# Designed miniproteins, single chains, continued (4): the designs that were tried, part 48

Each design is a single chain, and the fold is of that chain. pLDDT is the mean over its residues in the fold that is shown.

## One batch from the design tools (miniprotein)

Design m13644
Fold by ESMFold2-Fast:
Structure m13644 (fold): chain A 98 residues (1-98)
Amino acid sequence: MHPLLKALQIATDLVIKEKDSNYKKINDAKKFAESRGLLPEAGVAGLIAYELIKEGYSRDIAINTAYALVKNLYPEITKEDIEAVVDELEKNNGKVKL
């Protein structure tokens, strides 16, 4: 599947399935981003990139894809911001330290 289509599927599943675990993942990622002085949307982009990595996409493809999804609406979010969130998620097996 094309990485952009997979990223949209992941984003849809995170939002639409409305499970407590999904809300917690999204809210924790947003709070982590805010704790680093980043937009909360950088946290969501990092979570999408992390899920792409779990699906077997390379780190570079995952980060570039998440960046492509957010760059037009949130131009202040950088690839480095997304990488910081991915690094935290990889280090803590899909969780962030709050």
Scores: mean pLDDT 79

Design m13645
Fold by ESMFold2-Fast:
Structure m13645 (fold): chain A 74 residues (1-74)
Amino acid sequence: DDAQRRVDALVAAMEEGGVFLSDATRDRLLALFAGEPRITPEQARDLGREAAARGLDADEILDLVRRRVAALRA
């Protein structure tokens, strides 16, 4: 589905940057993207690249995505 494609795009960008996410983190990302269809696969990939470049951990990545979702609602 579209939410899974967005998770896959973010995860692929993170893995290209040397950061590997657990299944639990992937499930949390899937829930966040399923709740926000306005984030495109390209934007999800950009978030993954940013997170990898900044060396973010799983909690920081989830916070980054939540902040992006909140910004779209403002």
Scores: mean pLDDT 81

Design m13646
Fold by ESMFold2-Fast:
Structure m13646 (fold): chain A 76 residues (1-76)
Amino acid sequence: EEELERAVDRAIQQAVNTIKSIDDVEKAEELAKILVELMTRRLAAEYGLTPEQAERVRKRIEDALNKVVEELKKKA
């Protein structure tokens, strides 16, 4: 459980840094959608998550990345 939480937080940090490195807000938004799906699938596979656990992880990642995209839109 603690290891999973750290893995999710680390994945979010890496994704946020990647998204912030992109100058084009529309491309950053598209990449965020790809990263949500990719990261959720990888974590679900690595940690053997149930569908319910995978959905919770997905929402957490999606919420975090959507906040970053929203901030980028306000600056653009």
Scores: mean pLDDT 81

Design m13647
Fold by ESMFold2-Fast:
Structure m13647 (fold): chain A 74 residues (1-74)
Amino acid sequence: SSELEELVREARRALDAGDLERALELLEKIIEKMEEQNYPQHLIDGARQALELLRQGHEAAARAFLAELEKLLS
């Protein structure tokens, strides 16, 4: 989905800019779109784990998840 790909790119830009509030908002939207499009449950669970870690200030999991998801969408 081009919409999901755009959300992933925007989330990665937000993380690079240090805009954690925007990155959290975008990651929540990504999860909603993945659920709407019936993505595999293990990927949705991974996204939710990355979101929870990001809420705690741990960016590494969110960065890794978004990079892998972008590769799957390309």
Scores: mean pLDDT 86

Design m13648
Fold by ESMFold2-Fast:
Structure m13648 (fold): chain A 88 residues (1-88)
Amino acid sequence: MMEEIERKILEAADRLAELLAKERAGEELSEEERKEKEKSLEILSLWLQRAVYKAILKEAEKNNDKELIAEAKKEIEEIEKKLEELLA
């Protein structure tokens, strides 16, 4: 599952780069390409947020911060659910 998600994240990053290069070259994005750009940005944002909350969880576990552990786990679960929905 993780390897499949990581592959799709890389595909989203590559597509975003292509669309950004097109805009920078002075080409206007189609409505479909604009929506694809927004979706790719959302996917990459969620992936970054997941990495941040996993780091928070690791530090919270070291500090025995039960409230922060619960919060970080909940946020990771919600982010992973959103990523699965966007990558389906």
Scores: mean pLDDT 84

Design m13649
Fold by ESMFold2-Fast:
Structure m13649 (fold): chain A 68 residues (1-68)
Amino acid sequence: MTRVVLRATPENLEAVREQVRALAAASTDPEARAFLAAVIAALDDMLAEIRADPSLRVDTEVVLDYEP
């Protein structure tokens, strides 16, 4: 089990999104690409929600649990 913690600021989410895009572009595995695409979609949803309601822009921890 791998645990990734980051702050849920728009800047951090956009930075993570770009890293995930780079990983997806480097991956030749369709399953890995599908997983990374789902992560990008989730980050886009979070960014849209924060942009729609700026009061949600807080330095909170977002925990991603991944089984290796």
Scores: mean pLDDT 68

Design m13650
Fold by ESMFold2-Fast:
Structure m13650 (fold): chain A 61 residues (1-61)
Amino acid sequence: SAGAEAIGALLRELYEAGRLSARDADGAGSAFLTGNNALGRRILEKAGAGDAADAVAAASA
């Protein structure tokens, strides 16, 4: 879906910018794509990228 592609693209950009590890990008991506937005947000927050959580959530809308 377009939302899934947008979420994946944003998480990849965070990873390539050095803001997110590959493990956390994969974990957050799986969480958001399965509708577990709370888990996805927590993964981003623990990784220090919590400011990106709203942008990732907005990409699914």
Scores: mean pLDDT 78

Design m13651
Fold by ESMFold2-Fast:
Structure m13651 (fold): chain A 65 residues (1-65)
Amino acid sequence: MEVLSISGDEADEDAVAGAVRTAHELGAELEILTSEAALPETQAKAAAAKERTGVEVPVRFVALP
């Protein structure tokens, strides 16, 4: 399966929404790289982006040390 990776720490909600749409168009899984400190904020951004787009895409979070 194709994987699209983005940086969650640097992406605002609009950027995450764009990545969700792109991953859906590609039939890809979205992988969001984030710091451990920013993980809850990044998860909230991804949830908001999914609700706004109305698109179902598999999302994986990778917490970096």
Scores: mean pLDDT 80

Design m13652
Fold by ESMFold2-Fast:
Structure m13652 (fold): chain A 138 residues (1-138)
Amino acid sequence: SRSEHAQKRQKILLAAWRLFEEKGFENTSLEEIAEAAGVSRRTLYYHFKNKKELYLAARRFRFTARLSDEMLKATAEDDGLRYTAVGEGLRVFDSKADKLSKIMDNLSMSQLQQRMDDIVRTSQQTMRDTLNRLRQMS
């Protein structure tokens, strides 16, 4: 089912992020990620074509998880403004990540990591700027 595919994909992303953080991208294999996620190698390749694609998806997954934590800290008065700010941050993230995905095969892993760090930073700044702007316009 769609729910089962989503759950397996989430397990892969969580395992990938943990292993990339623990031992780095270069020292992490797709086979290790599949084992840590409790899925078959075939299931992993069904969701992700290669390790760079998985890295980009894992960075987006971690970014979204952090946004959920920030939203849970919002006051009732801030809920609508924070929701809008999160949406703008995700829009910037997805736009920049889409452009990066088209050139990532030509990048070194160091260049890919640096560009992803810049995307995360820019997206977080967009959220802060959007929230501040919306609060001033009321």
Scores: mean pLDDT 82

Design m13653
Fold by ESMFold2-Fast:
Structure m13653 (fold): chain A 66 residues (1-66)
Amino acid sequence: SIAEALAVLSKYVSPEELAAIEAALAAGDGERLDRLLTRVLIRNSAPPEVIEAARVLGAAARERQR
């Protein structure tokens, strides 16, 4: 779920970065969301749980992009 994906990401990001990810997701801003998630993945050497969280959030952003 989106909530579970955000909970996973909260272990790897600051509260400010998490708020930016949530704002990009709410806006359906897939480009900004991708940039933010790519930064988290690179900084943390692509942990499997973060890869899965990024997939869930990417799918949710596409659904909200209307």
Scores: mean pLDDT 81

Design m13654
Fold by ESMFold2-Fast:
Structure m13654 (fold): chain A 100 residues (1-100)
Amino acid sequence: SEVLRLLERALELAQRAKELLEQGAPASEVLAQLDAAIAHLEEALRLETDPEVRRLIRDAIGYLNAAKSAVRNGDRETALEQLELAIEYVQRAIELARRR
């Protein structure tokens, strides 16, 4: 499934953003990974027809955007919390998409 491939790639990018954030990498590098993850989730949302999977993807995009705002503000704790929620929601979307 193209949706599954996009969700798995978004998960990898979000996890990389988390690692970079935990390592104290420059905000620009973290934001680049978050932007790439959001782009893949937006494409997955465009292709997805299941309303529950769509809801999980929308929520994940929301959490990633909240993480971006926190990164820009230098709030690493909030950025990590929002990013962990985004990762959880992407994983739930992947699990549901795999069962179809």
Scores: mean pLDDT 92

Design m13655
Fold by ESMFold2-Fast:
Structure m13655 (fold): chain A 73 residues (1-73)
Amino acid sequence: SEAARREAAARIRELAATLPDPAARTGVLMVADLVEQGRLDEALASVDRLRAQGLLDDETAAAIRELIEAARA
């Protein structure tokens, strides 16, 4: 639903605010925008890309993936 996507995007933005690296924050904020737009597969691909670039650790990437999957409900 739109409400589920909006809630997930808000939580992802809150997580982005805790990241000390500006590049990681910008990347995670872009993921939140994709989630809000309903572009969930692109959001997941972006998380994988940020992890591959070393901008996110495995734990943070997993947390964001769980929030994206919750948006499908």
Scores: mean pLDDT 87

Design m13656
Fold by ESMFold2-Fast:
Structure m13656 (fold): chain A 70 residues (1-70)
Amino acid sequence: MEEFYEQLKKATEGFSLHALAGLFLMAVRDAESEEEAREWYETGLKLLEDAGAPQELIDRFRKEAEEILK
């Protein structure tokens, strides 16, 4: 959903990249289903990449989210 992504991006504009990664990891953990957790993972990854997050932070986010999705 393009509108949801734009609203989410705007709502998180004031957050540090590390805080953004943490919030998305919490959303993945708190998700009621694997499908919902995966959507938060994909949304968080896209937002971090679009925000210019360093590769090390992106790699850590992927690793931690994948551990939660097990």
Scores: mean pLDDT 76

Design m13657
Fold by ESMFold2-Fast:
Structure m13657 (fold): chain A 73 residues (1-73)
Amino acid sequence: SLVINDVSSEEEREAILKKLLEEAKKLAEKAREAGISAPSLEELLEGIEEAKKNGDKEKGLYLKGLLTLHLLE
């Protein structure tokens, strides 16, 4: 039998993953518009660090989006 708590936990997990995937797709599209194509994992990590150091939150977010898509397949 399904337990309400287990069902809720699974739904919450799916909702979080779905939101992350949708946000990652949006951020990846913004990165494509900015002319960023197929950066390596190292380039993504370096770009995130540089964006953080420079306070460029927008650049940091779309690079994190690309990294999230890479990690999620």
Scores: mean pLDDT 64

Design m13658
Fold by ESMFold2-Fast:
Structure m13658 (fold): chain A 71 residues (1-71)
Amino acid sequence: SLMERLVELAEAAGLDPEAVRREYEEALKAGLREEMVRLLVEGHEAKRAGKEAEHERLVAEYRRLAAEFEA
């Protein structure tokens, strides 16, 4: 896993692996929130523009990220 590799690299570099793990988890959550907001904005714009297929695709991607964020 990415987290496992980062922890191993942190240990090899003399960094605190627990601090690196926390930073990774925080960055992942922040990135997911940022993507979710982007998808909501783009989905709304697609709906307003009458792009139904694009709107459905963006809604599906949002639902996927929302499930990932809650995990």
Scores: mean pLDDT 75

Design m13659
Fold by ESMFold2-Fast:
Structure m13659 (fold): chain A 87 residues (1-87)
Amino acid sequence: LEEEAKRWLEEVKKKLEDMVGEMERLAGTPDTPLSTLQALYDQLKQFGEDALAEAKEKFSEFPEVIEELEKVVQESLKKAEELLSGR
């Protein structure tokens, strides 16, 4: 179960990293509309909220996994917000 929680966390981290990376790539492209970046930010925020809800339901016995996820979600959202504000 702890191994499953850690594997799940790493998969979620990878998805968050991929989403932020795509936003960074598009933010570096001058012809990308702000609406496209906003939509990706909204998707990232929703994904993070859904992942946290799932972690609290399935992995409540592993608070360290939930804490790490909360940290990664907040860091991802902060970076995405900085990419939006730079436009």
Scores: mean pLDDT 84

Design m13660
Fold by ESMFold2-Fast:
Structure m13660 (fold): chain A 76 residues (1-76)
Amino acid sequence: MTIKIELSSDEKVLEEAITKLAIAIAEKKDVELIISESASVSDVRAVLSALKKAGIKVKSFKSESEEHKKVVEEIL
């Protein structure tokens, strides 16, 4: 079962993302990432690093930002 995590600069979206990240790590579930252009690079890096450290598989990644794609390639 795959957990969908959305990242943006919106506080409510970030709170939801943190909750879903915690569940994915605790239950060892695969993740799909949807990254808004408004998401900070540091938030994207932090989430990817947490997933990699926990051994969680990122099944899909969607972003229109080349900067976000570069962070994914660096960490995963």
Scores: mean pLDDT 80

Design m13661
Fold by ESMFold2-Fast:
Structure m13661 (fold): chain A 67 residues (1-67)
Amino acid sequence: DRTQTVENLERLARAAEEAARRARRTGKPASVEVTLVDGTRVTVEAESAEQGEELARTLRRLAQQEA
């Protein structure tokens, strides 16, 4: 449903933001594992801080559209 979709998108966005922060700190690709509302475990990977930040922005925008 929309509520679960929004929560999943927000969780994915937070994981992308964390991956971006780690990539910026280390200068290397980073990955963050996140658990969705249905219990599915997903790994979010950022090849760079810039990619992770862009992914997070896109996911946040999608969450706003679904709300």
Scores: mean pLDDT 83

Design m13662
Fold by ESMFold2-Fast:
Parts: C-alpha cells; structure tokens; sequence
Structure m13662 (fold): chain A 87 residues (1-87)
C-alpha cells in the first residue's frame, strides 16, 4: 500500500466514524500517524485543537498554555483567536 493509499484509507475511516482529521504525520517504515477528534466534536473544538498544535509546533509553549486557559474561561474569545490563526 502506498503512502497516498494509506492517507485515503485514514480519511475514509475518519469520515465513516464521524471524526475530523487534525493532522497527519509521516513516520519511518512508510507509516502514517493521524491525530483525529472524538466522534461529534464541534467545529470550535477542532479549531481550538489545530491552534494549540500550531503553537506547539512553532515552539510557543507559553502561548499554547494561554490558549488552553482561554478555552476554560472564555470559549468565544478562544474561537476568535483560533480563527485568526487559520488565516
């Protein structure tokens, strides 16, 4: 199975289970790691999770912590911030 066939299989399985794919990473030995949501996750939760992942990948751990605290205290403001990060 090619990497593209594996990616397509992951996308089809996620769709069947009602999960959203947040990230796909290539691994050694022609494998893929997929980060997916729980079934029925809201668009807001998906946007939040993507924003946290982006901040962590940029090495902005303190900003990621700030976003996590914002989710707990003010979900609307967190959603606005997440949308800004999506461009």
Amino acid sequence: MTLEEKKKAIEELAKKEGREILAIFPLPDNELLAIVTSPGASDELIAYTIAVIKLLLEGKEEKAKELIELFKTDPEKMLEFAKELEK
Scores: mean pLDDT 68

Design m13663
Fold by ESMFold2-Fast:
Structure m13663 (fold): chain A 80 residues (1-80)
Amino acid sequence: LTPKQIANLEALFKTLDVNKDGKVTWKELEEYISTVSNPAIQKGIKDLFKSFDVDKDGVVTLEEMLEAARKEQEEHEKKK
């Protein structure tokens, strides 16, 4: 990941993490998605969040998001 991609993910995480506990819940994500007018973007955000939630407990940490994004970028490069 580039420094800018890391910063963008951190900014998104901080926006969703309203209580600053270092965790984002499905409830916080659903509240954020309700402000998004584009259904395709809503689905993309939900799908991305589900890929980060390895434990399926509805909670994602910033570390999980960064690691998942890094792996997804590597898989995308392999398809060239």
Scores: mean pLDDT 68

Design m13664
Fold by ESMFold2-Fast:
Structure m13664 (fold): chain A 79 residues (1-79)
Amino acid sequence: TGSALNAELQKLAEYYKKMKEKAKTKEVLDKLREASDAVLAGDYEKAIAYLEEVKKLEPSLAELAEKAIEAVRRLQATL
């Protein structure tokens, strides 16, 4: 059982999993990996920037990427 931080991390992981499953290009997969690495490094602004690039590269993922960005912003607000 997690804190609010752990709940947002779990939601973010679910959004990343869904986006990775739907991603059609290596470039989108690379940006998703970079976003995940940025979150682990505590660089939430870089994570948001990479997710915004995912929305531009693959508009079909825009809703999931937007939910992931919102989860990253909630993680940032918890610190």
Scores: mean pLDDT 81

Design m13665
Fold by ESMFold2-Fast:
Structure m13665 (fold): chain A 100 residues (1-100)
Amino acid sequence: SKEEKIKKLLEKVKRKIAELKQQIADLEAQPVTPENQAQIERLKAKLYVLQTEAEDIIKELVETENKSLSELWEELEARVEKKAQELLDKIQAFKAQVAG
């Protein structure tokens, strides 16, 4: 059923959120470098999108797409990655406007 697909995808999102939080914590425990800071910012943007938009994306995908759970998960991950990059781009544009 659609409800069962949504439930299973939301449970995968919950696990992914926990994994991302652990990755961020592990990176924050390392020495501050530009590379580590960039990775932390990327992971935090992805975490934010998963926490705020994943449920709506899942509901849209399940309603519009007659696909397997793995295909729906891949599409969700692709949309989350794109939205996270768009968020990072907006943050960088805002920082440039404040500094310039």
Scores: mean pLDDT 85

Design m13666
Fold by ESMFold2-Fast:
Structure m13666 (fold): chain A 78 residues (1-78)
Amino acid sequence: MAEELKKEAERYLELARIFADNGQKLMALNYARKAVKLAEQAGPEWAAKAYRDASEIFRRMGYEEGAKELEEKAKQLE
């Protein structure tokens, strides 16, 4: 179950990156948030990684405050 949630989170992060590459800010942020939620359900180890990956996507889309919040959450879990 946790491994399946991790794989789904990784798939949503990949989708978020595709939308980010296409300049689709809202879709990129939406899929990054979905990935974070799934990773949080999988456990703190996967949540921390998803926070870092989503943080990078948020920064690429110009959402610096959201990126900083995600980076801080990642640090608190590890």
Scores: mean pLDDT 82

Design m13667
Fold by ESMFold2-Fast:
Structure m13667 (fold): chain A 65 residues (1-65)
Amino acid sequence: DINRQIAMAIRVIGGAIDGRVLVFRREGGKWVEYELDVSPEDGEALNLAQAKALNAGKEFELVAP
């Protein structure tokens, strides 16, 4: 339900191991890029949690918009 809306609205792209997570969101009929810079300590857990919330359950989730 809401997971489908998240998957359609935003996507996770990038590795937490790099201390970076790239998210794409649909706004005003266009894809807008958001970059999250996270610490390597929290990066892996954050990436996994966000990937799960964005319809993924992998340590790495590369989903093109």
Scores: mean pLDDT 44

Design m13668
Fold by ESMFold2-Fast:
Structure m13668 (fold): chain A 76 residues (1-76)
Amino acid sequence: SEKEELEKKLVEHLKRMIAELPKVLDKAPPEQAIAIAQQTIAALRELLATQELSPEARAAVDALIATLEAELARYS
């Protein structure tokens, strides 16, 4: 179905972000890296709160949040 295809694309996109986004943040000025990571985490948490996701999509969102929280810990 269209919903299943969109969710598969979402999971693929989230997995790509897990691999690529930390590298982008590492090259950014600290203030911008922190702001981008915090904004992205907030958006992902809102997605989990407002959307009914498959277990696979939820796991991918949780993994990206954990990756970004670990990245933020470098600035603490």
Scores: mean pLDDT 84

Design m13669
Fold by ESMFold2-Fast:
Structure m13669 (fold): chain A 67 residues (1-67)
Amino acid sequence: SEKQKKADEILERAAKEIVKAMENNDAQKITEILRKAVEELQKILGISRDEATARIREKVVELIKKK
């Protein structure tokens, strides 16, 4: 669906930005990116905060393993 495509784009973008912030040891930026992405995913998919957080975390782990 169109909503799923937008959600996938948010997940990909947010996870990449979190990985970049992790490489720069910027804990504050990680928190800010995560908060914004969680809110955007909740609005688009109608999922819980915990579910949105889990999806972002899973994508971040996937990107780290590809390094």
Scores: mean pLDDT 84

Design m13670
Fold by ESMFold2-Fast:
Structure m13670 (fold): chain A 80 residues (1-80)
Amino acid sequence: MKTLYFDRLELDAEGRLRLYAYTESGEKLVFEIGGADASPDEVQAALQRVLSQFDQVVYKVRSTSDEGVTTEHTETFTIS
């Protein structure tokens, strides 16, 4: 099973959207999701292409309680 450990999604110094992740072995992965002039549709298509290469994604989720307390936990999404 191919697992993508999601780290972050950020804009680089040139305005390109990059997805940073790790493999199970700790190898660093960087995917260019959108160029500086990329449309939202191009970004979505690039994300789908990256995610389709993996069987599951491990990522962190923030949730806020009714009392306004924000907590962070790890979730796993199975692609197929």
Scores: mean pLDDT 75

Design m13671
Fold by ESMFold2-Fast:
Structure m13671 (fold): chain A 63 residues (1-63)
Amino acid sequence: MSAAERLLMRNSGLSEEQVERVKKAIGASDEELEKLAKELGLSPSELKRMVEGYQKLVEEGFL
């Protein structure tokens, strides 16, 4: 597990499995994000924020 994944777990309260689902949601459509958010027990806006935050960490070299 990367440092970015651990940070996401700490900030969101998500499990390791849920973090893997968020990682796979990078580049997903709004409809796919809504379905995933329901599966994770999150609002679509919360999931979008998490995906964007994770993508930013990846872009800044926090892999």
Scores: mean pLDDT 72

Design m13672
Fold by ESMFold2-Fast:
Structure m13672 (fold): chain A 86 residues (1-86)
Amino acid sequence: SAMQQRLDALAARLAELLGISREEALRGMRTVAAYAVRTGDREAARAQVEAAMREEGIPAEATDLLLEGADLLLEEAKKELEEKEK
């Protein structure tokens, strides 16, 4: 899907910025998405991830890519559920 292509592009950019693999970048995005679901508060989860990354000295650009990827994963999961319910 178009969302999967966008996720792959974000994962590639994040992997390059952090010096990790695309699979590791995708795993990070999935972890953040799962955390947002578990907290039930998307804004609180985002703020906590931003604070943690800031404390570790991670560039804001990398944090933004991580959060954007997590958002796309949540939207892709929602779309798949809607398609399976038909």
Scores: mean pLDDT 79

Design m13673
Fold by ESMFold2-Fast:
Structure m13673 (fold): chain A 87 residues (1-87)
Amino acid sequence: MKEKILKAVEEYLKNTDLSEEQRKKILETVEAKLKEIEETGDEKLAEELLEVVEGQLKAIELEKLPEEEREERIEKLEKEAREREAR
């Protein structure tokens, strides 16, 4: 789980033009959450953290895209959501 979260955070940082201050703040927040997970052994906290990071990543990707590419990305997300709801 820790590897998965770190990979998601790296993708988040890679897809954002964040300042060093913003990067530091995000890394500190993630590290604090990872420490809680290590101390408690609570895999649910790890899953919640991963979900939050992935959600933020998707939101930032959408904001960075030109309008045309943003529409394509939204359509893909809607299709994925519909497929998940169909079960």
Scores: mean pLDDT 68

Design m13674
Fold by ESMFold2-Fast:
Structure m13674 (fold): chain A 87 residues (1-87)
Amino acid sequence: SLEELKKKVLAELEELKATAEELGMEELVELADETKEKVEKAESMEELKEIVEEFVERGRKIIKKYDLPVEVEIALELQLIGILALV
């Protein structure tokens, strides 16, 4: 169902936000909060998919701005792929 999928996406966004906060990645924290608001307002599976796809694209661009250890960058990329895989 849409509501069950929204719940899963919101949970994964919360985990990503927590990681971003720990790493001091303010832009990624702000993107996660913006995306959570959009997810909560989504009225269809198609809209939810578009929101998640935009989030992953924007998230990747933000991650590339930070000089992160390779292990940390890979972990964040895997979290983004995991969220995308839900839709």
Scores: mean pLDDT 87

Design m13675
Fold by ESMFold2-Fast:
Structure m13675 (fold): chain A 72 residues (1-72)
Amino acid sequence: MRAEVTVPEGATPDQVAEAVRKAGLEAGMSPEAIDAAAENARQMKDVTPEGAARLAEGVARSAGGEGIGRVE
């Protein structure tokens, strides 16, 4: 499975949640798992673009594939 997610520098929590959702869909995760991860990311007040990229990589890895998360 291929999952590649990029988040912009200074990404808002909402943009981080979108990146997590996108990676989860590409990786074939369940909708409930995707929603939970995305909501958790969106509710983080201290989210950073680097953290967002790492979240995207974690989602891809959980699906048994290699994930690429980046901050632009």
Scores: mean pLDDT 65

Design m13676
Fold by ESMFold2-Fast:
Structure m13676 (fold): chain A 69 residues (1-69)
Amino acid sequence: SALEAAREAIRGGDAQTPEEVYRGAKAASKALREGDSPEAGDGLNRAMERATPEGQAKVREGVREGVEA
C-alpha cells in the first residue's frame, strides 16, 4: 500500500534512496487527498516521528508534491 511504502522508505533512511522516500510519501499523500486511505495521514505522522531528520525532509517534499498532483 502507499502508506506502507511511505513508512518503509522513512524508516530505512540510509537503506532507502532519497527517491524511494520521496516516492512513497508522494503516493501516500495523494491517496489521503483522494480519500482512498484516510488512515494514511495518521500512519505518516507516526512514521515521521521515528524517521531520521533526512528522511523527514524527503517525506515533506513528497507529501507536498502528492497534494499538488
Scores: mean pLDDT 61

Design m13677
Fold by ESMFold2-Fast:
Structure m13677 (fold): chain A 109 residues (1-109)
Amino acid sequence: NKEAARLALEGGRYALKGGRLAVQASGTRESLAGGIAGALSGAGGVWLAENFGEKSKQNAREAGLSAENGGLGAIHGARNSRGDERLREEALRLGERGLRLGRKGRELG
């Protein structure tokens, strides 16, 4: 489904950005780990959605799940951060958006 792929793509992009900001905000090993996991899972969601999402409902669902997991990673990284407060807050917002959009993409795929 084209809509599922689009939501997974957008969710993955937000999760990737959130994960990167959580890494920048950092200050703890948990913050760094969560940010890295968020960025990698978000990037995976983007890649799957761009290359395979419209060709297969299964691939769109997998892209959505990857974006959802990326959002969770970004949220975990942000919440465990002791660095820049602005970066932490933005990482949390982007992670939550990635989680929501990824979940919708998974549900529709």
Scores: mean pLDDT 83

Design m13678
Fold by ESMFold2-Fast:
Structure m13678 (fold): chain A 78 residues (1-78)
Amino acid sequence: MESKAASLAAAQDIIYGVVEGKPVPTTEQKDLAFEIVKKNPNASNDEVEEEVRKAFPDLTDDQLIPLREMVAFIREQI
């Protein structure tokens, strides 16, 4: 649902500060990572990254670092 995605986006912005101009994952990429972790809470960060990269092949390694931290944060919430 949109309400949870919005909260996640806000939390990410607070954690990293200014998002604009930095290589950060998009809302769509973050939402997909969240869904993957919810479905497979025992999945490693590498497995989550592989699934996200499969859906978004243009995802860079610089975007992957914030995504990993976000996934770890989500796992703490679940």
Scores: mean pLDDT 66

Design m13679
Fold by ESMFold2-Fast:
Structure m13679 (fold): chain A 69 residues (1-69)
Amino acid sequence: MKVEVTRVLSNGFGLKIAEGTYDGKPVRITVYGSGTVIVSDLSGRNPVLLTGDDRDAAGGAVDRAIKEQ
């Protein structure tokens, strides 16, 4: 699956929130300090827990976007 981060909305208190695309769909990506990654629609509805390679790709994309700012 392809994950791309277009913007970071927040980064604080062990919580990172970004907007981007997940396999071409516009999504909100939430990364918790525990390493949990959840993808939802842009309104924050229909949350899906990411696992394995998809989780690592989404978390890495968010961290990369933060570092590039």
Scores: mean pLDDT 78

